Designed miniproteins, single chains, continued (4). Designs and how they scored, part 30

Each design is a single chain, and the fold is of that chain. pLDDT is the mean over its residues in the fold that is shown.

## One batch from the design tools (miniprotein)

Design m13015
Fold by ESMFold2-Fast:
Structure m13015 (fold): chain A 63 residues (1-63)
Amino acid sequence: KKKIENIQKARDYALELAEKYGLTPEERLKVIDEMVKYAEENPDLTDEEIKKRAEEIVKKIKS
């Protein structure tokens, strides 16, 4: 169940950062998709790693 929890956390952090940085609906969907994929491929991620990756993806899409 840790894998499912990490996927949910990745989605939640992606949504939070997308709202914080004012992403468009299209950009928001892209961040969520990238984060869910990352969490699925890396089931042992810590909360800090999930947050850091979400921030990197948001910056990449915003730039």
Scores: mean pLDDT 78

Design m13016
Fold by ESMFold2-Fast:
Structure m13016 (fold): chain A 68 residues (1-68)
Amino acid sequence: MPKLSAEELLEAMLANGFSKEQVVQLLERDIEHTERLASEETDPEKKAELEERKKTGEEYLRQIKEAL
């Protein structure tokens, strides 16, 4: 899977008809969902992967909010 930068993710979402505000909302929901999955995960390896995905999502959210 190609790794998207925050800018590439935002551009891709905008190209699909989402607003910046909608992208922020989607990222916030994804972070919340990933945090829930991580809290329920009993496999240490999968839990670490989910925690890393949450961290990446939080970084994207920060960068996109700063671009507003």
Scores: mean pLDDT 78

Design m13017
Fold by ESMFold2-Fast:
Structure m13017 (fold): chain A 100 residues (1-100)
Amino acid sequence: SPENTTLYEQIRRFVEKVKKKYNISDDLFEELLENSIKKAKLTADDIDNENEEKLAKFLAAFMKEVVEKLNADKEELLEIGKEELSKKLFDKVKEEFEKL
């Protein structure tokens, strides 16, 4: 259950599950992650301190990149998020994603 894992592990599982589901290549996956980091202005300090707001913005940006570049279904991405992320983090990701 995501509630029993760290935010980092939840995020890792989410992005890896999306990568697998959409058959994303390693090169494209790295590009999507880098673009999402830049859009969210996510820093190493944000990761180390588990800045939930910045991490939610990062995941929302990642979902937007996947929708735009791969024509992924937004509802399907939200279902993966609901499964892999804690309720608190998922609710924040959904809020940030709806703003994009």
Scores: mean pLDDT 87

Design m13018
Fold by ESMFold2-Fast:
Structure m13018 (fold): chain A 71 residues (1-71)
Amino acid sequence: AAEQARRDLLQQRIADLQARLETYKNYYSKLAEELAKIDPEKANEVRKKGDTKISELEARIAQAQAELAAL
């Protein structure tokens, strides 16, 4: 029924967001680590930018999980 299609879409969205979260964590962690050796101030800016993007993705995952749980 229609609920199965909605469940499938939410599960796919959660999986995509989780994959993006892992990619962002790895990317910003590595970039900040490399920059810390050359420019600690820029490394700190990269960490803050990464934290913001990670928090936004975690919030979107939590929302999608809540929507899935309500089905």
Scores: mean pLDDT 86

Design m13019
Fold by ESMFold2-Fast:
Structure m13019 (fold): chain A 82 residues (1-82)
Amino acid sequence: MLYNISVLTKKEKKDEVIKLIRELAKKLNLKIVDLSTMDTTLNGEKLTVITVTVEGSEEDVKKLADELSKSPLVLGVNVEKV
């Protein structure tokens, strides 16, 4: 199944969070199909939304989202089934 995971982070931490996403996906044997970024600004703070399309089980995708949510670099995580 395909899932979109949207991760909110500070713009300056974008590359560190992308690296974390790739490392966690590899550990959970999830295939990254696509990865895109969009810069935004909220209340004067420079932020980036990282959207990752992953192929895998719902259980492994939830584990990925939970591990991302534990990181101090991550401000928010949303998961949607494609």
Scores: mean pLDDT 86

Design m13020
Fold by ESMFold2-Fast:
Structure m13020 (fold): chain A 65 residues (1-65)
Amino acid sequence: TVDTLMDQARRLAVEGARLREESDRLFAMSDRLGGVYRREAEDLRRRARELDRRTDDLNAQVDSL
């Protein structure tokens, strides 16, 4: 159903945005602390990009219905 796919896409988009915000926060913190947490920030960005990709896939499925 369209509504179910849209709800899933919305949840993934929110999760992706949250991971992106956390990553940006860790990068800012790492800059102040001489690079501590940089690896964690990079990992969160990678996860956010994967969620963005999944959100795009779900939106494409909705558009195809």
Scores: mean pLDDT 72

Design m13021
Fold by ESMFold2-Fast:
Structure m13021 (fold): chain A 55 residues (1-55)
Amino acid sequence: SLEEQIKKLNDIIEKLKEGIAYVKETETDPEVREGLIADYNEQIEKVKEKIEKLK
């Protein structure tokens, strides 16, 4: 269903947010840390766009 698809996409966003939290706690190189966080945030925005297109 549409609701199941949106739920799956929101689950992906939560996993990406957990990835950001993990990077913030474990990555000691500030350049690598910021690059990884930026990549995760870009992925979150792409997933959000997919959710909006389903509405």
Scores: mean pLDDT 87

Design m13022
Fold by ESMFold2-Fast:
Structure m13022 (fold): chain A 108 residues (1-108)
Amino acid sequence: MDTPEQLKTFDLLVKNYKNITFGKASKEELDRAIKEKDLEKLVSRPNTKVTELLAYGIVHNRLDVIYGLQFVARLIGEDITDEFDYAIKYAKEKGYEENAKLAERLRV
């Protein structure tokens, strides 16, 4: 039962797509991103990297964020395979191995 919240997440990511940079974040940027409680604050930051949003989604078990980012990437013609792999590696290093395994299953 996530359809209204999932649509809200997708709308938020699409609305802010111009603020998303398709590249690898530093470990410091990732550590900051996973401490955010509010996706809207994170995604509204200028030059927020897709790896920060992926790490946030994995660490908080926000599958709607992981799906939404893949949707946004497809809309703008970006391949996020490397960024996805980097976020998975980061999450595993932080002890979120189960969350990382779930996220790997959502890769499309």
Scores: mean pLDDT 82

Design m13023
Fold by ESMFold2-Fast:
Order: C-alpha cells, then structure tokens, then sequence
Structure m13023 (fold): chain A 89 residues (1-89)
C-alpha cells in the first residue's frame, strides 16, 4: 500500500468514526474533534473541510443530519480517490 493510500485510508477511518457517532445521535466534544483532526495530515484539503464541519457542529450551527450529509460527501471523495489509486496499481 502506498503512503498516499495509507493517508486516504486513515482519513476514511476518521470520517467513518464521525459518521457512526452522528448516526448514534451523539456530538463530538472539543477534545474528540481535536483528536479526530490530529489523525489527518495537515496538508490534506479534507482536513480543513472537516475542521469547519466540526466547528459548526460544536457551535450548534448544523444538525447531526446536516453533518451526516457533509460527511457522506467527504467519504465519497475519499472512496473515489482510493479507487483511482487502486485501479492505477
């Protein structure tokens, strides 16, 4: 597995953990949000998008359902990137 594929799989795992929490009706704490973000490389564009989403969740600006829709879009982007890397290998 390439370093890029490992980074994408790590990003996917973070997004899937957040999705499971939101589907359970839970919201991440600030500490949990910080821990999730720390697992994503700072150069990853999805990290900035996830940071904005987590901030909006913590501020009560979005519902769990709205956040789930955003996470699903991010997951689709990661899955497409992984599939393209695997097709190239």
Amino acid sequence: MSPLEKALEATKAVLEELKAKLEAGERPSQAEADALLSRIDPSNALRAALEELLTALLQGKVSNEQALAAVDVMLATVDDSIARLRARA
Scores: mean pLDDT 81

Design m13024
Fold by ESMFold2-Fast:
Structure m13024 (fold): chain A 65 residues (1-65)
Amino acid sequence: SMKQKVISMLVAAEVETGGIMDIVKLTEEEVEVRIRGDSEKNRELARLFKELAEELGVKAVVHVE
């Protein structure tokens, strides 16, 4: 399912960057995540996740707080 692909992509982005994302919302068409802490690492994680979501054709909303 698209949800399983999104979860796999999320884990891959976390492993690549060392950051952690909380899922706020997940549907077949959209994913919303929160990353705690405005750091260079977390901004890179947000960028990578948005890129991967765009490649999958899923709308991504990312909060870096």
Scores: mean pLDDT 82

Design m13025
Fold by ESMFold2-Fast:
Order: sequence, then structure tokens, then C-alpha cells
Structure m13025 (fold): chain A 63 residues (1-63)
Amino acid sequence: MLEELFEHYDRDGNGLLTPQEALDVLLSLGVSREAAVQLIKKYMDENGYLTKEQLLKAAEEAL
């Protein structure tokens, strides 16, 4: 489940993923590296982080 993957990669427990952590989640879901990078760029906030909601939207668009 995406929630379990998010919790696993959110090592600091801050509710935000770095682009690298988000990439690892999307790759674990079977998204290609090229698609994952584009989706992260599309859904990341102005500080370069993704919330769980943004990551869910990225995964849904890829799948």
C-alpha cells in the first residue's frame, strides 16, 4: 500500500518526502525512472518536497 511505502521512506517522520525518497517509492510501484522524475517535478512543492497527497496523485497518473 502507498501509505506503508510512504511511512517506510519518510524516515524523519515529517510527512514530507525528498525527491529521492519519492523516486524510490514510485520505482517500487513499477513506475519507470523517466516517468517518475517527470511526475516528481510536476507534483513537488516550491521547496522541492512531496506530501503524501502529491505522491498519490503522481502514482495515479503513472498507473
Scores: mean pLDDT 76

Design m13026
Fold by ESMFold2-Fast:
Structure m13026 (fold): chain A 81 residues (1-81)
Amino acid sequence: VELNETVQKLLDEGDAALQQAIKDTIAEIELLEREAETEEERKFVEEMKERFLAAKNRQEFLEINTEIGVYFLERAVRKVT
């Protein structure tokens, strides 16, 4: 389904929960960019930034945030195991 201007307006006029999800996702991307040490991690940062700019609703922002969190958790486990 092709998204229209109405959906974009909903993002601009979103409730506190949507605004918080956007802010949390920005913070996670900034953390990911700051802690990226390898070319693979830098490519992942670029991918997450592109997904953030394409996100259309709260769920998509939360999915980006969750994926970054999972990536860091898996990276930490691999480094100590």
Scores: mean pLDDT 70

Design m13027
Fold by ESMFold2-Fast:
Structure m13027 (fold): chain A 71 residues (1-71)
Amino acid sequence: SSKENDIVTETARGLAELGAGSEDSLQVIQIANAILNKDKEKAVEAAGKLNLSEERREEAKKLAKEAVEKV
């Protein structure tokens, strides 16, 4: 749906703002797929694998979790 696509797009933007780069592309794709599948556990797991500082990874996990909850 358009709402699901908007949530995925906003989440990807938020992850990029946290510092997710080209090295994180697989994890960003996995987060997007988890959001579309409403799989909160997988979204949080993928966010935890991002090449970010510990503080930024916790922000990314929260962002991914909230995205799944909005879908």
Scores: mean pLDDT 85

Design m13028
Fold by ESMFold2-Fast:
Structure m13028 (fold): chain A 87 residues (1-87)
Amino acid sequence: ARDEILERLVERTRREVERLLEEARRSPDRVALLERALELLDAAIAFLEHHLETAPEKSPALERALAELRELRREVEEALRRARAEE
């Protein structure tokens, strides 16, 4: 179903972003890793936003997932801003 595909996308995106954030904590390539995390979040957020706008089915679970991804994006953006300032 559509919800299952989107939930899978959200979970995989969260897992990969969390992995990249953990790697960035100790990596000399932290800026590149954080930029990759933002790319993944931007793609997933755009996909979910488009789906929620155009889908005949509305899911409160997907709306919450979108909010969670947006919060995670803010965390990554702050970490990236800090990392770039230290370059």
Scores: mean pLDDT 80

Design m13029
Fold by ESMFold2-Fast:
Structure m13029 (fold): chain A 97 residues (1-97)
Amino acid sequence: AEVEVTAVFYTSVEDQQAVIQKAVDLLIEALDEVQRETGQVVNIKSLKVEVDEASGKVTLTLTIEQKSLSVAIEAARKIAEALKFADKVEVKVIPTE
């Protein structure tokens, strides 16, 4: 299964780097916790950060891959909790072949 996370932050230019760093750190901690608790490896397929300086919009898109659907759902849950400080968070669990 794949988990796709899109988090949106509206922030001042001065705070953009701090917000990005906080979000990335919390994501890594959430994934490490899932791996420790489940004993299953969570693979980071992609991590993308896009900044629109004109609007102050920072978009973080993370895709992870995990063979166990139940572990993927737990990862999605922990990531959503870690990123709840974002202005918008969307988490999709995609069954893979």
Scores: mean pLDDT 81

Design m13030
Fold by ESMFold2-Fast:
Structure m13030 (fold): chain A 78 residues (1-78)
Amino acid sequence: MPEELLKKILELIEKGADEKEIMELIDKLLEAGASKELLRKIYEAITGERPPSSYSEEELYELISQALAERELARLNA
């Protein structure tokens, strides 16, 4: 279940889906009991950078949301 949701999230990131759609699936992933490592993979897919292992699940969620918002803002202001 978490692996299937992760695959969909990564596909949406690649396709340039909006922040809302991606975050909704991340919420589903967390409800399904996803590990912190899955959030780290999502962050890496968005930013191209691996986040520090010291970040908490809550911190990673916030950073992912911020990275997606920043990506959308950059696209709208290009």
Scores: mean pLDDT 78

Design m13031
Fold by ESMFold2-Fast:
Structure m13031 (fold): chain A 60 residues (1-60)
Amino acid sequence: KYTIKAIEDTEIIFDGKKGILKKGTEIKDAEILEEGKEKVVADYLGKKLILPADKVEIKK
């Protein structure tokens, strides 16, 4: 599984709900489902997480 780290403050969608992920926040133990040019789609806690690709860093 991967760690997703916000490199800038960013809006996210988690389980269909909008939220804000602050710069430096880490989401641990995410499963990457799709990594595209504009967005990253992950499974986190069994729910779908969508993030802007240019605002996050993916670490193993």
Scores: mean pLDDT 84

Design m13032
Fold by ESMFold2-Fast:
Structure m13032 (fold): chain A 64 residues (1-64)
Amino acid sequence: MSASVRELKERGLEAIRAGDLETARRILNRLKTLSDQARAAGMFDYAEELEAAAEELEKLLEEA
């Protein structure tokens, strides 16, 4: 996983843990937007990393 994706995911997880669901949703939306942009640019491996991070955050956000 790239450092940028990892940091963004970790910040999202921290927000969920803190009960800051609004910040967590903003980070989730950012990951989804970056994934769409990466796909449009042909950066499929990067898009998959971003999607995996988004899926993990979305699952935890549903359980929160």
Scores: mean pLDDT 83

Design m13033
Fold by ESMFold2-Fast:
Structure m13033 (fold): chain A 96 residues (1-96)
Amino acid sequence: KAEELRTGALATLFTSKGITDRISVDPEFAKEAEDLYNEADRKLKELLSEGDKALGIDADKGLALYQEALNYAQETLDKLIDLADKADLADLLRKL
């Protein structure tokens, strides 16, 4: 359903913000995490806006744009989780 895809994309982006905020306490990784999140926020809002406009005219196109937004949100979340793992490892190594 269109609503489920759209809501899923936004929920995933919200989760990504929390992970970004956590990474951003480490100055070594803060810029990379913030840049990754800000790019995803911009791109997702663009895709969702295009999907919203398309849905009233071409339902298949609107659904495809929402699915693309969800996929992109999930890809960004995966990248942020990987970056968080790298930040955690770097912190451990600094304390040794």
Scores: mean pLDDT 85

Design m13034
Fold by ESMFold2-Fast:
Structure m13034 (fold): chain A 57 residues (1-57)
Amino acid sequence: IPSLEEFTKGAEEDAKEYPQMTSFLYDVVSDKAFNDGDLELAKEYREKSEKAKKEEE
């Protein structure tokens, strides 16, 4: 299992190549950050995911 930093970096690269998956990828980053105890990162990516969902709809 990659570190939180590696996972976040990978998700951002994937979101750049597959913008239709952006909200999903950010939501997964937020969930992992929350489980790892990084509440600030979890909140940041949750907000990014919600914004991406709004843009997708």
Scores: mean pLDDT 77

Design m13035
Fold by ESMFold2-Fast:
Structure m13035 (fold): chain A 82 residues (1-82)
Amino acid sequence: SREELLKEALEIVENAKPEQLPALLEALRESPYLTPEHLAEAERAVREKKPLSPEVRGVILRDLLTAENEEELKEKVEKLKN
């Protein structure tokens, strides 16, 4: 269901392990809500293997919340898993 996919996405984004950060960075780059500042912060976090800020995580989650249908959301969530 859409709710279960969003819950899974939230768990991945909020609790991302260093190995998952490159996939989150790609999801961020696909977000229409991306700013240059958020991108620079996320790229630094990936390089340093540090957690993403709440602001950057919010940008990723906003794109997921605006997915047009469950199939699109499922594809986006699967990309987060790498």
Scores: mean pLDDT 79

Design m13036
Fold by ESMFold2-Fast:
Order: C-alpha cells, then structure tokens, then sequence
Structure m13036 (fold): chain A 76 residues (1-76)
C-alpha cells in the first residue's frame, strides 16, 4: 500500500489475528475482549480514512472474536 495508514492497519490486523489465535488456544476471555475492542477501534480508524476494504475485514474479525468470547463465557 502507498498509504502509511493502510500499512499500519494491515500490521494491526496481523497482530490482532495472532492474539486472537493465542486467546482461543489459552481460553483467555479477557484477551478475547481486548482483541475485540482493539479491532473495533481499528475499524473506526479505517472507516474514517476511507479504507472501507480494511474496515470490513476488521469488523468481520471483531464479530468472530465476539462470538468466541460469548462461547467461552458460556463454557465457564
């Protein structure tokens, strides 16, 4: 990407994807909540800068994290 903002968003997405995988493996619902909140913040940032493709990717991942968070809380 030619935009520094798009590169930051791509790096953020990759970091949060890795944290999501770790949180699921460790059954850490506090980390799932953190990842969800960070993804939602990043999605708002992407949208505000006209990066709608990255916005949709971040929002979709945030929704997936939310579902895993709910499932894990129901198990405990």
Amino acid sequence: SDSPMSEILEETLKDLEERFKEAKEKKNYEMLKYVRDRLRQAAIYAYSHGDYETYERLKKLADEVEEEYKKLKEES
Scores: mean pLDDT 81

Design m13037
Fold by ESMFold2-Fast:
Structure m13037 (fold): chain A 94 residues (1-94)
Amino acid sequence: MTEEEIKKAKEEIIKELKEAGFPQEIIDALENGKTPREATIRAQLKAIEYLIEHGLLTDDDIEGVRAMLEEAIRLGDPEAQERARRLLEELEKR
């Protein structure tokens, strides 16, 4: 693919995600040149941060959230990896 085709595809995806009501965190990550995977990881981290901060995380969710944080540490960019480590520590302290 050419760089122009990639840029156009990215702009179209961002527009569709905005129209579908996707979280602003995903949109911001994509606009900052992150891959769809990196954008998804950042959005998941933002959702997890919100759930932990507001005490909305259930016992049934803990195993899934832990798996998501471990994947973010393994596959995320350095910023996402650091955020995921902090969230995992907060999850284990509670």
Scores: mean pLDDT 70

Design m13038
Fold by ESMFold2-Fast:
Structure m13038 (fold): chain A 56 residues (1-56)
Amino acid sequence: GPTAEDIARAVAGAKQLVAQGLSAETAVALARLSFSDLSEEEQERVAAAVRKALGV
């Protein structure tokens, strides 16, 4: 499953994408796709962490 470091990197990347003008929804979707090799449950855990960090 995703490590704490993997989630931290996903959050940092999502924040950078939002800073560049992408929507929070798009940033969450891209973070989820970056972990497409993981189970759907694990991908949703990453998505949830990113949503929480972005305040959505």
Scores: mean pLDDT 82

Design m13039
Fold by ESMFold2-Fast:
Structure m13039 (fold): chain A 106 residues (1-106)
Amino acid sequence: GVRELLRELIALGDELVKLILEMIKRGDLSVLEGIGLALRVIGAIIDLELALEGKASLEDAIRAGEELVRIAEELLTRTTDPAIAARLQALIARTRRIIAELRAAA
Protein backbone atom coordinates (compact mmCIF):
# COMPACT_ATOMS: atom_id res chain seq x y z
CA GLY A 1 0.00 0.00 0.00
CA VAL A 2 0.94 3.70 -0.01
CA ARG A 3 2.47 3.52 3.52
CA GLU A 4 4.85 0.70 2.46
CA LEU A 5 5.88 2.71 -0.65
CA LEU A 6 6.59 5.79 1.54
CA ARG A 7 8.70 3.67 3.95
CA GLU A 8 10.64 2.25 0.96
CA LEU A 9 11.34 5.83 -0.31
CA ILE A 10 12.61 6.82 3.18
CA ALA A 11 14.93 3.77 3.17
CA LEU A 12 16.22 4.78 -0.30
CA GLY A 13 16.89 8.31 1.06
CA ASP A 14 18.91 6.77 3.93
CA GLU A 15 20.90 4.71 1.36
CA LEU A 16 21.54 7.90 -0.65
CA VAL A 17 23.03 9.65 2.44
CA LYS A 18 25.37 6.63 2.91
CA LEU A 19 26.43 6.84 -0.76
CA ILE A 20 27.17 10.58 -0.34
CA LEU A 21 29.40 9.77 2.68
CA GLU A 22 31.24 7.07 0.66
CA MET A 23 31.78 9.56 -2.20
CA ILE A 24 33.17 12.19 0.24
CA LYS A 25 35.59 9.54 1.64
CA ARG A 26 36.69 8.65 -1.93
CA GLY A 27 37.22 12.34 -2.88
CA ASP A 28 34.44 12.28 -5.54
CA LEU A 29 32.69 15.05 -3.53
CA SER A 30 34.16 17.78 -1.35
CA VAL A 31 32.90 17.81 2.28
CA LEU A 32 30.96 21.03 1.56
CA GLU A 33 29.34 19.61 -1.64
CA GLY A 34 28.48 16.39 0.23
CA ILE A 35 26.92 18.26 3.18
CA GLY A 36 24.77 20.31 0.78
CA LEU A 37 23.55 17.20 -1.06
CA ALA A 38 22.93 15.33 2.25
CA LEU A 39 20.80 18.25 3.54
CA ARG A 40 18.69 18.07 0.35
CA VAL A 41 18.19 14.30 0.95
CA ILE A 42 17.26 14.96 4.62
CA GLY A 43 14.69 17.56 3.47
CA ALA A 44 13.11 14.96 1.16
CA ILE A 45 13.10 12.35 4.00
CA ILE A 46 11.33 14.88 6.29
CA ASP A 47 8.64 15.46 3.61
CA LEU A 48 8.18 11.66 3.25
CA GLU A 49 7.95 11.18 7.07
CA LEU A 50 5.32 13.97 7.24
CA ALA A 51 3.35 12.26 4.42
CA LEU A 52 3.59 8.93 6.31
CA GLU A 53 2.06 10.69 9.39
CA GLY A 54 -0.72 12.23 7.21
CA LYS A 55 0.75 15.74 7.70
CA ALA A 56 1.74 16.17 4.03
CA SER A 57 -0.03 15.26 0.79
CA LEU A 58 0.70 12.31 -1.50
CA GLU A 59 1.76 14.92 -4.10
CA ASP A 60 4.32 16.30 -1.58
CA ALA A 61 5.66 12.73 -1.16
CA ILE A 62 5.91 12.31 -4.97
CA ARG A 63 7.87 15.61 -5.21
CA ALA A 64 10.21 14.36 -2.44
CA GLY A 65 10.78 11.10 -4.39
CA GLU A 66 11.52 13.13 -7.55
CA GLU A 67 14.10 15.18 -5.56
CA LEU A 68 15.80 11.89 -4.48
CA VAL A 69 16.04 10.93 -8.20
CA ARG A 70 17.56 14.35 -9.08
CA ILE A 71 20.16 14.05 -6.28
CA ALA A 72 21.03 10.45 -7.28
CA GLU A 73 21.41 11.50 -10.96
CA GLU A 74 23.72 14.37 -9.85
CA LEU A 75 25.82 11.88 -7.79
CA LEU A 76 25.97 9.53 -10.81
CA THR A 77 27.71 12.32 -12.83
CA ARG A 78 30.34 12.70 -10.03
CA THR A 79 31.38 9.07 -9.39
CA THR A 80 33.98 7.08 -11.37
CA ASP A 81 33.49 3.96 -9.17
CA PRO A 82 31.45 1.33 -11.13
CA ALA A 83 30.12 -0.18 -7.86
CA ILE A 84 28.77 3.19 -6.63
CA ALA A 85 27.43 3.91 -10.16
CA ALA A 86 25.57 0.56 -10.19
CA ARG A 87 24.09 1.25 -6.70
CA LEU A 88 22.98 4.75 -7.82
CA GLN A 89 21.42 3.38 -11.05
CA ALA A 90 19.53 0.70 -9.04
CA LEU A 91 18.38 3.36 -6.53
CA ILE A 92 17.15 5.64 -9.38
CA ALA A 93 15.24 2.74 -11.01
CA ARG A 94 13.62 1.68 -7.67
CA THR A 95 12.70 5.30 -6.78
CA ARG A 96 11.14 5.94 -10.22
CA ARG A 97 9.08 2.70 -9.93
CA ILE A 98 7.77 3.75 -6.49
CA ILE A 99 6.90 7.25 -7.82
CA ALA A 100 4.91 5.61 -10.68
CA GLU A 101 3.04 3.41 -8.15
CA LEU A 102 2.28 6.45 -5.92
CA ARG A 103 1.01 8.42 -8.96
CA ALA A 104 -1.28 5.47 -9.85
CA ALA A 105 -2.64 5.57 -6.25
CA ALA A 106 -3.33 9.34 -6.44
Scores: mean pLDDT 91

Design m13040
Fold by ESMFold2-Fast:
Structure m13040 (fold): chain A 79 residues (1-79)
Amino acid sequence: NKAILDKLIKEFAEKHKNGVTAEDFEEARKKALEEIAGVKEEDAEKLLNSDPELQRRLTDAITNADAALIKELLEELKK
């Protein structure tokens, strides 16, 4: 799943070579959640707007391309 993250980083760099906005970063994070863990856009938005502790754990999970942890965090958010 590291290969999925590497592909997303490459695609993001190619698409945004003329500059990156905060909106571009959030879009890229949503896409990473979808491609790494199959998270739907609505659920990705909930994860990215969660509390700071869950957001920190989510950032670590994305960085490690840990699909299982991303899914676990989504289930934790639903509780």
Scores: mean pLDDT 74

Design m13041
Fold by ESMFold2-Fast:
Structure m13041 (fold): chain A 71 residues (1-71)
Amino acid sequence: SRMEEMEEELERVLRASETLLRQGVDPQRVLDVARRQVEAFATRLGLSPEERERLLRELTRRVDELVARLR
């Protein structure tokens, strides 16, 4: 389903983001790369502007949580 594909993409991007953060990459740069990947995914799936905005907000929330957890 679309929801499952969105969750799988978020999990994939989050795992890659954690690897970069553990390697000492700047959190803002990691978020910028993650946002570009998720935006490309949203375009490929033909997500509505509302669905894209929701997905990007969820990505930002999870990355912020991950950054806080790794401190």
Scores: mean pLDDT 87

Design m13042
Fold by ESMFold2-Fast:
Structure m13042 (fold): chain A 61 residues (1-61)
Amino acid sequence: ARFRVTDASGRETVFPDRRLADMVTLDATGQPLPPGSAAEQAAAGTRLLAPYGWTLEALPG
């Protein structure tokens, strides 16, 4: 699944697959995304990134 990461400044980056989103989350927080659906991973990633002002969103297609 594709993911969008939005940083604290509102800058958006789109990743074509979960591996790149996992790497960004790990690099920012020290924790990888948990296993699950794209929606579950987006919710978990947003919770992990919330202290940094970042969000993770699962994109359709």
Scores: mean pLDDT 68

Design m13043
Fold by ESMFold2-Fast:
Structure m13043 (fold): chain A 74 residues (1-74)
Amino acid sequence: SKNEEFRKKSEELDEKYSKEPEELKGAIKSIYYLYLTKGKEETLKLVEETIEKAEPEHKKILEEAVKKVEEELK
């Protein structure tokens, strides 16, 4: 199931990004879950809309999270 797949991946992401800020780890997990449940196209659209409206510091975190999730999905 997608929930079971995400739980396993969430644990892997927590370990891999354990030294990163909690905000970045949260963003990575949220974006990864959207990729699993909504697919790449819909996820990128939603994240781009969020980035356009975000403050500069939050925008940078979201952009970094997207890049890391895309690397995970190669």
Scores: mean pLDDT 80

Design m13044
Fold by ESMFold2-Fast:
Order: C-alpha cells, then sequence, then structure tokens
Structure m13044 (fold): chain A 90 residues (1-90)
C-alpha cells in the first residue's frame, strides 16, 4: 500500500497549502474565498481519514486500485482548485 501512503502525504501537503491560502484570504477580508478554502480543507481532511482507514483495512488489490484511482482524481482536482484560488488572491 505504498501508493496510498504517498497519497496521504500529498493530501497533507495540499491541506497545508489550502490552510495558507485560507489565512491569506481571511487577512484580505475575502469572506467568500475564505469559506471556499475552508470547505476544501474539510473535504481533504475527511479524505485523509478515509485513506488512513483504508490502509488498516484488508482490501483486495482490485479494491485498492479503484480507491487509489478515485483519490488520485481528487488530488488532481484539488491542485487545480488551489491554483485557481491562488491566482484570485494574488
Amino acid sequence: KEELEKAIKELEELKKRLQELRDKAKEQGDETTTLELQNQIDNVDQLIEVVKKALKSDLSPEEQKRFLDYVKEIIKSTKKTIDELQKRLD
């Protein structure tokens, strides 16, 4: 499950980036962007918990692959959202 462990580290890094952007938006008085970033943080936090639970579960190789594919798509989508929100705040 090396790939799931890597996914957790990527999600934790994305959460850090989202927290930094949220703090920046809050300092700028951008209430809407602050709320959007908080929602993204909450979603990433929930996904980290689900991935950690999956690491402790006896998942088949096929189930692991399907789950990993879903997590990778969410990571990709989250990176795009971070890029868009960062451009809004810069």
Scores: mean pLDDT 84

Design m13045
Fold by ESMFold2-Fast:
Structure m13045 (fold): chain A 77 residues (1-77)
Amino acid sequence: KKELEELRKIAENADTDPEATARMLEIYAESVKDEDPELAEALRQVAEDVRAGKITPEEALQKLSEKLGEIYKKKEE
């Protein structure tokens, strides 16, 4: 899944800094906002939680994986 691959790359590059992870998630959200606004919104909300220290980067990836599953399910209907 292309979206999960991008999230994995973000995690690999930002494993030392929640701020860097949040910034990369925000950039990814901006890049997909026209193609998938629901995914873009989910990415922005998760980035805010990571930046605030409410969740770890690993927890952020888990949340986004679940959101991607929901979005794909809706698109198939």
Scores: mean pLDDT 70

Design m13046
Fold by ESMFold2-Fast:
Structure m13046 (fold): chain A 91 residues (1-91)
Amino acid sequence: SPRFTFNTKNPIKALEEAALAGDWELALYYAWAISRVMGEDPETSDYIPKELIPILRVARGEMSMEEALREIAENSKNETLRRIARERLAA
């Protein structure tokens, strides 16, 4: 298995931490890395938080970042993620 040399060896945890920090560019990078190493559809994975699936769709070219941030802002159960996504959309 490929080894990621970032803040953690777990790219799913790194994706979650980047999103919670409001670093959506870094979150997209980790989502891209996850999509390249996972042979399975990430949307059916029990390991990936459902709130972050829209960012994986951006990494796959299936939606825009603005569409993904709107989905997170409207549907996330995590109020911090909803707030951070709304702040990015307003900028």
Scores: mean pLDDT 75

Design m13047
Fold by ESMFold2-Fast:
Structure m13047 (fold): chain A 77 residues (1-77)
Amino acid sequence: SAADTLSDEEKIALANEYLAKGEAAFAAGKYEEAARYYGKAYELYKSVNHPKAKEVQKKKIEAEIELGIERIKEAIA
């Protein structure tokens, strides 16, 4: 994949971009999209042992919880 050819600095930059996209999606109520972007950011941060990995993992879990709540509300509405 493209990520496999990146330096650690480039992986962090790409992870920052995915994190920003995830945060924008979350703010827009697009929780499935947010969880996907946070997941991509998490894998990149984790691959370089970056301290933001834990923070992004938490954000991904928060997006997955919101998605679960939204799906339940839609199903029982």
Scores: mean pLDDT 87

Design m13048
Fold by ESMFold2-Fast:
Structure m13048 (fold): chain A 80 residues (1-80)
Amino acid sequence: SLADQADQLLEQIEKLVEELKTAIYKGEDQKTINDILSQFIQQSQQLLDLSQQLDPETRERVEKRLGELLTRAISLLMER
C-alpha cells in the first residue's frame, strides 16, 4: 500500500539520520557528509510527494515524523 511505502521511506530516512550521526562522530570528510545529506534530501522529497496521496491521518503522522527527522539532522550539523 502507499502507507507501507511511506513507512519504508521513513525507515530509510531514519537510517540516514543515524548514518549522519555516526559519520559526524567519527569525523568523516565533507564528501561523506554531503553524500548522506544528498540521499536524505532525495528520499525526503520522495516521501513528501508520496504523502500527498495518503489519507489525512496517515499524511499528518508521516509529515510530523519527517519534520522530527529533519530537525534532528539540522541539530547534528549545527553541533558539529
Scores: mean pLDDT 88

Design m13049
Fold by ESMFold2-Fast:
Structure m13049 (fold): chain A 88 residues (1-88)
Amino acid sequence: SAAREEGLKLLEENMDEKLKEEFEEQRRKELDELIELARERGLPEEIIELLERAKEGDAEAAAEALVAIAEVEGQTDAVPLARAVGLL
């Protein structure tokens, strides 16, 4: 049927874009959770700002955030760094 053929073509044409969008949405959501956790654990505002920039796709900010979190790790129960390593 024409509706089936049109549906399959739309799925094929948009599958990669949809998967990329879903991956990016999940990444941003998990970074939002990491930012809130970092605030709750009392990380310096400069680290929070680096995480916010990393969420927007700043790779240099992502690298700086990982280094800065590692330097304060003993003060934050290691959880922010463990999460950041998986997301950044």
Scores: mean pLDDT 71

Design m13050
Fold by ESMFold2-Fast:
Structure m13050 (fold): chain A 92 residues (1-92)
Amino acid sequence: TEELIRGVLRAVADAALQAAEAIERGDRERVERGLETVEEDLRRLPESDLPPEVKEVLREAAERLRRAIEEGLRTGSPEPARELAEELRAEA
């Protein structure tokens, strides 16, 4: 499960970096699409075949990503998403 957890944390970290770049560029459409993707993935997570421990880590990381994107849409700041990417990569 540790390798799956690391993979999940890295994937969400990469998504956070992409969101930060889109926010910094003022690409609202891309940021909004990213938010919709995260919300859809969270809704579908219970249907996933991932182990329960991995699902919990993914849910927490994805919820943190959703909040960082929402804050970026509100403030125009890429910082919350960028900081999240650094934290998730350190946890991996």
Scores: mean pLDDT 84

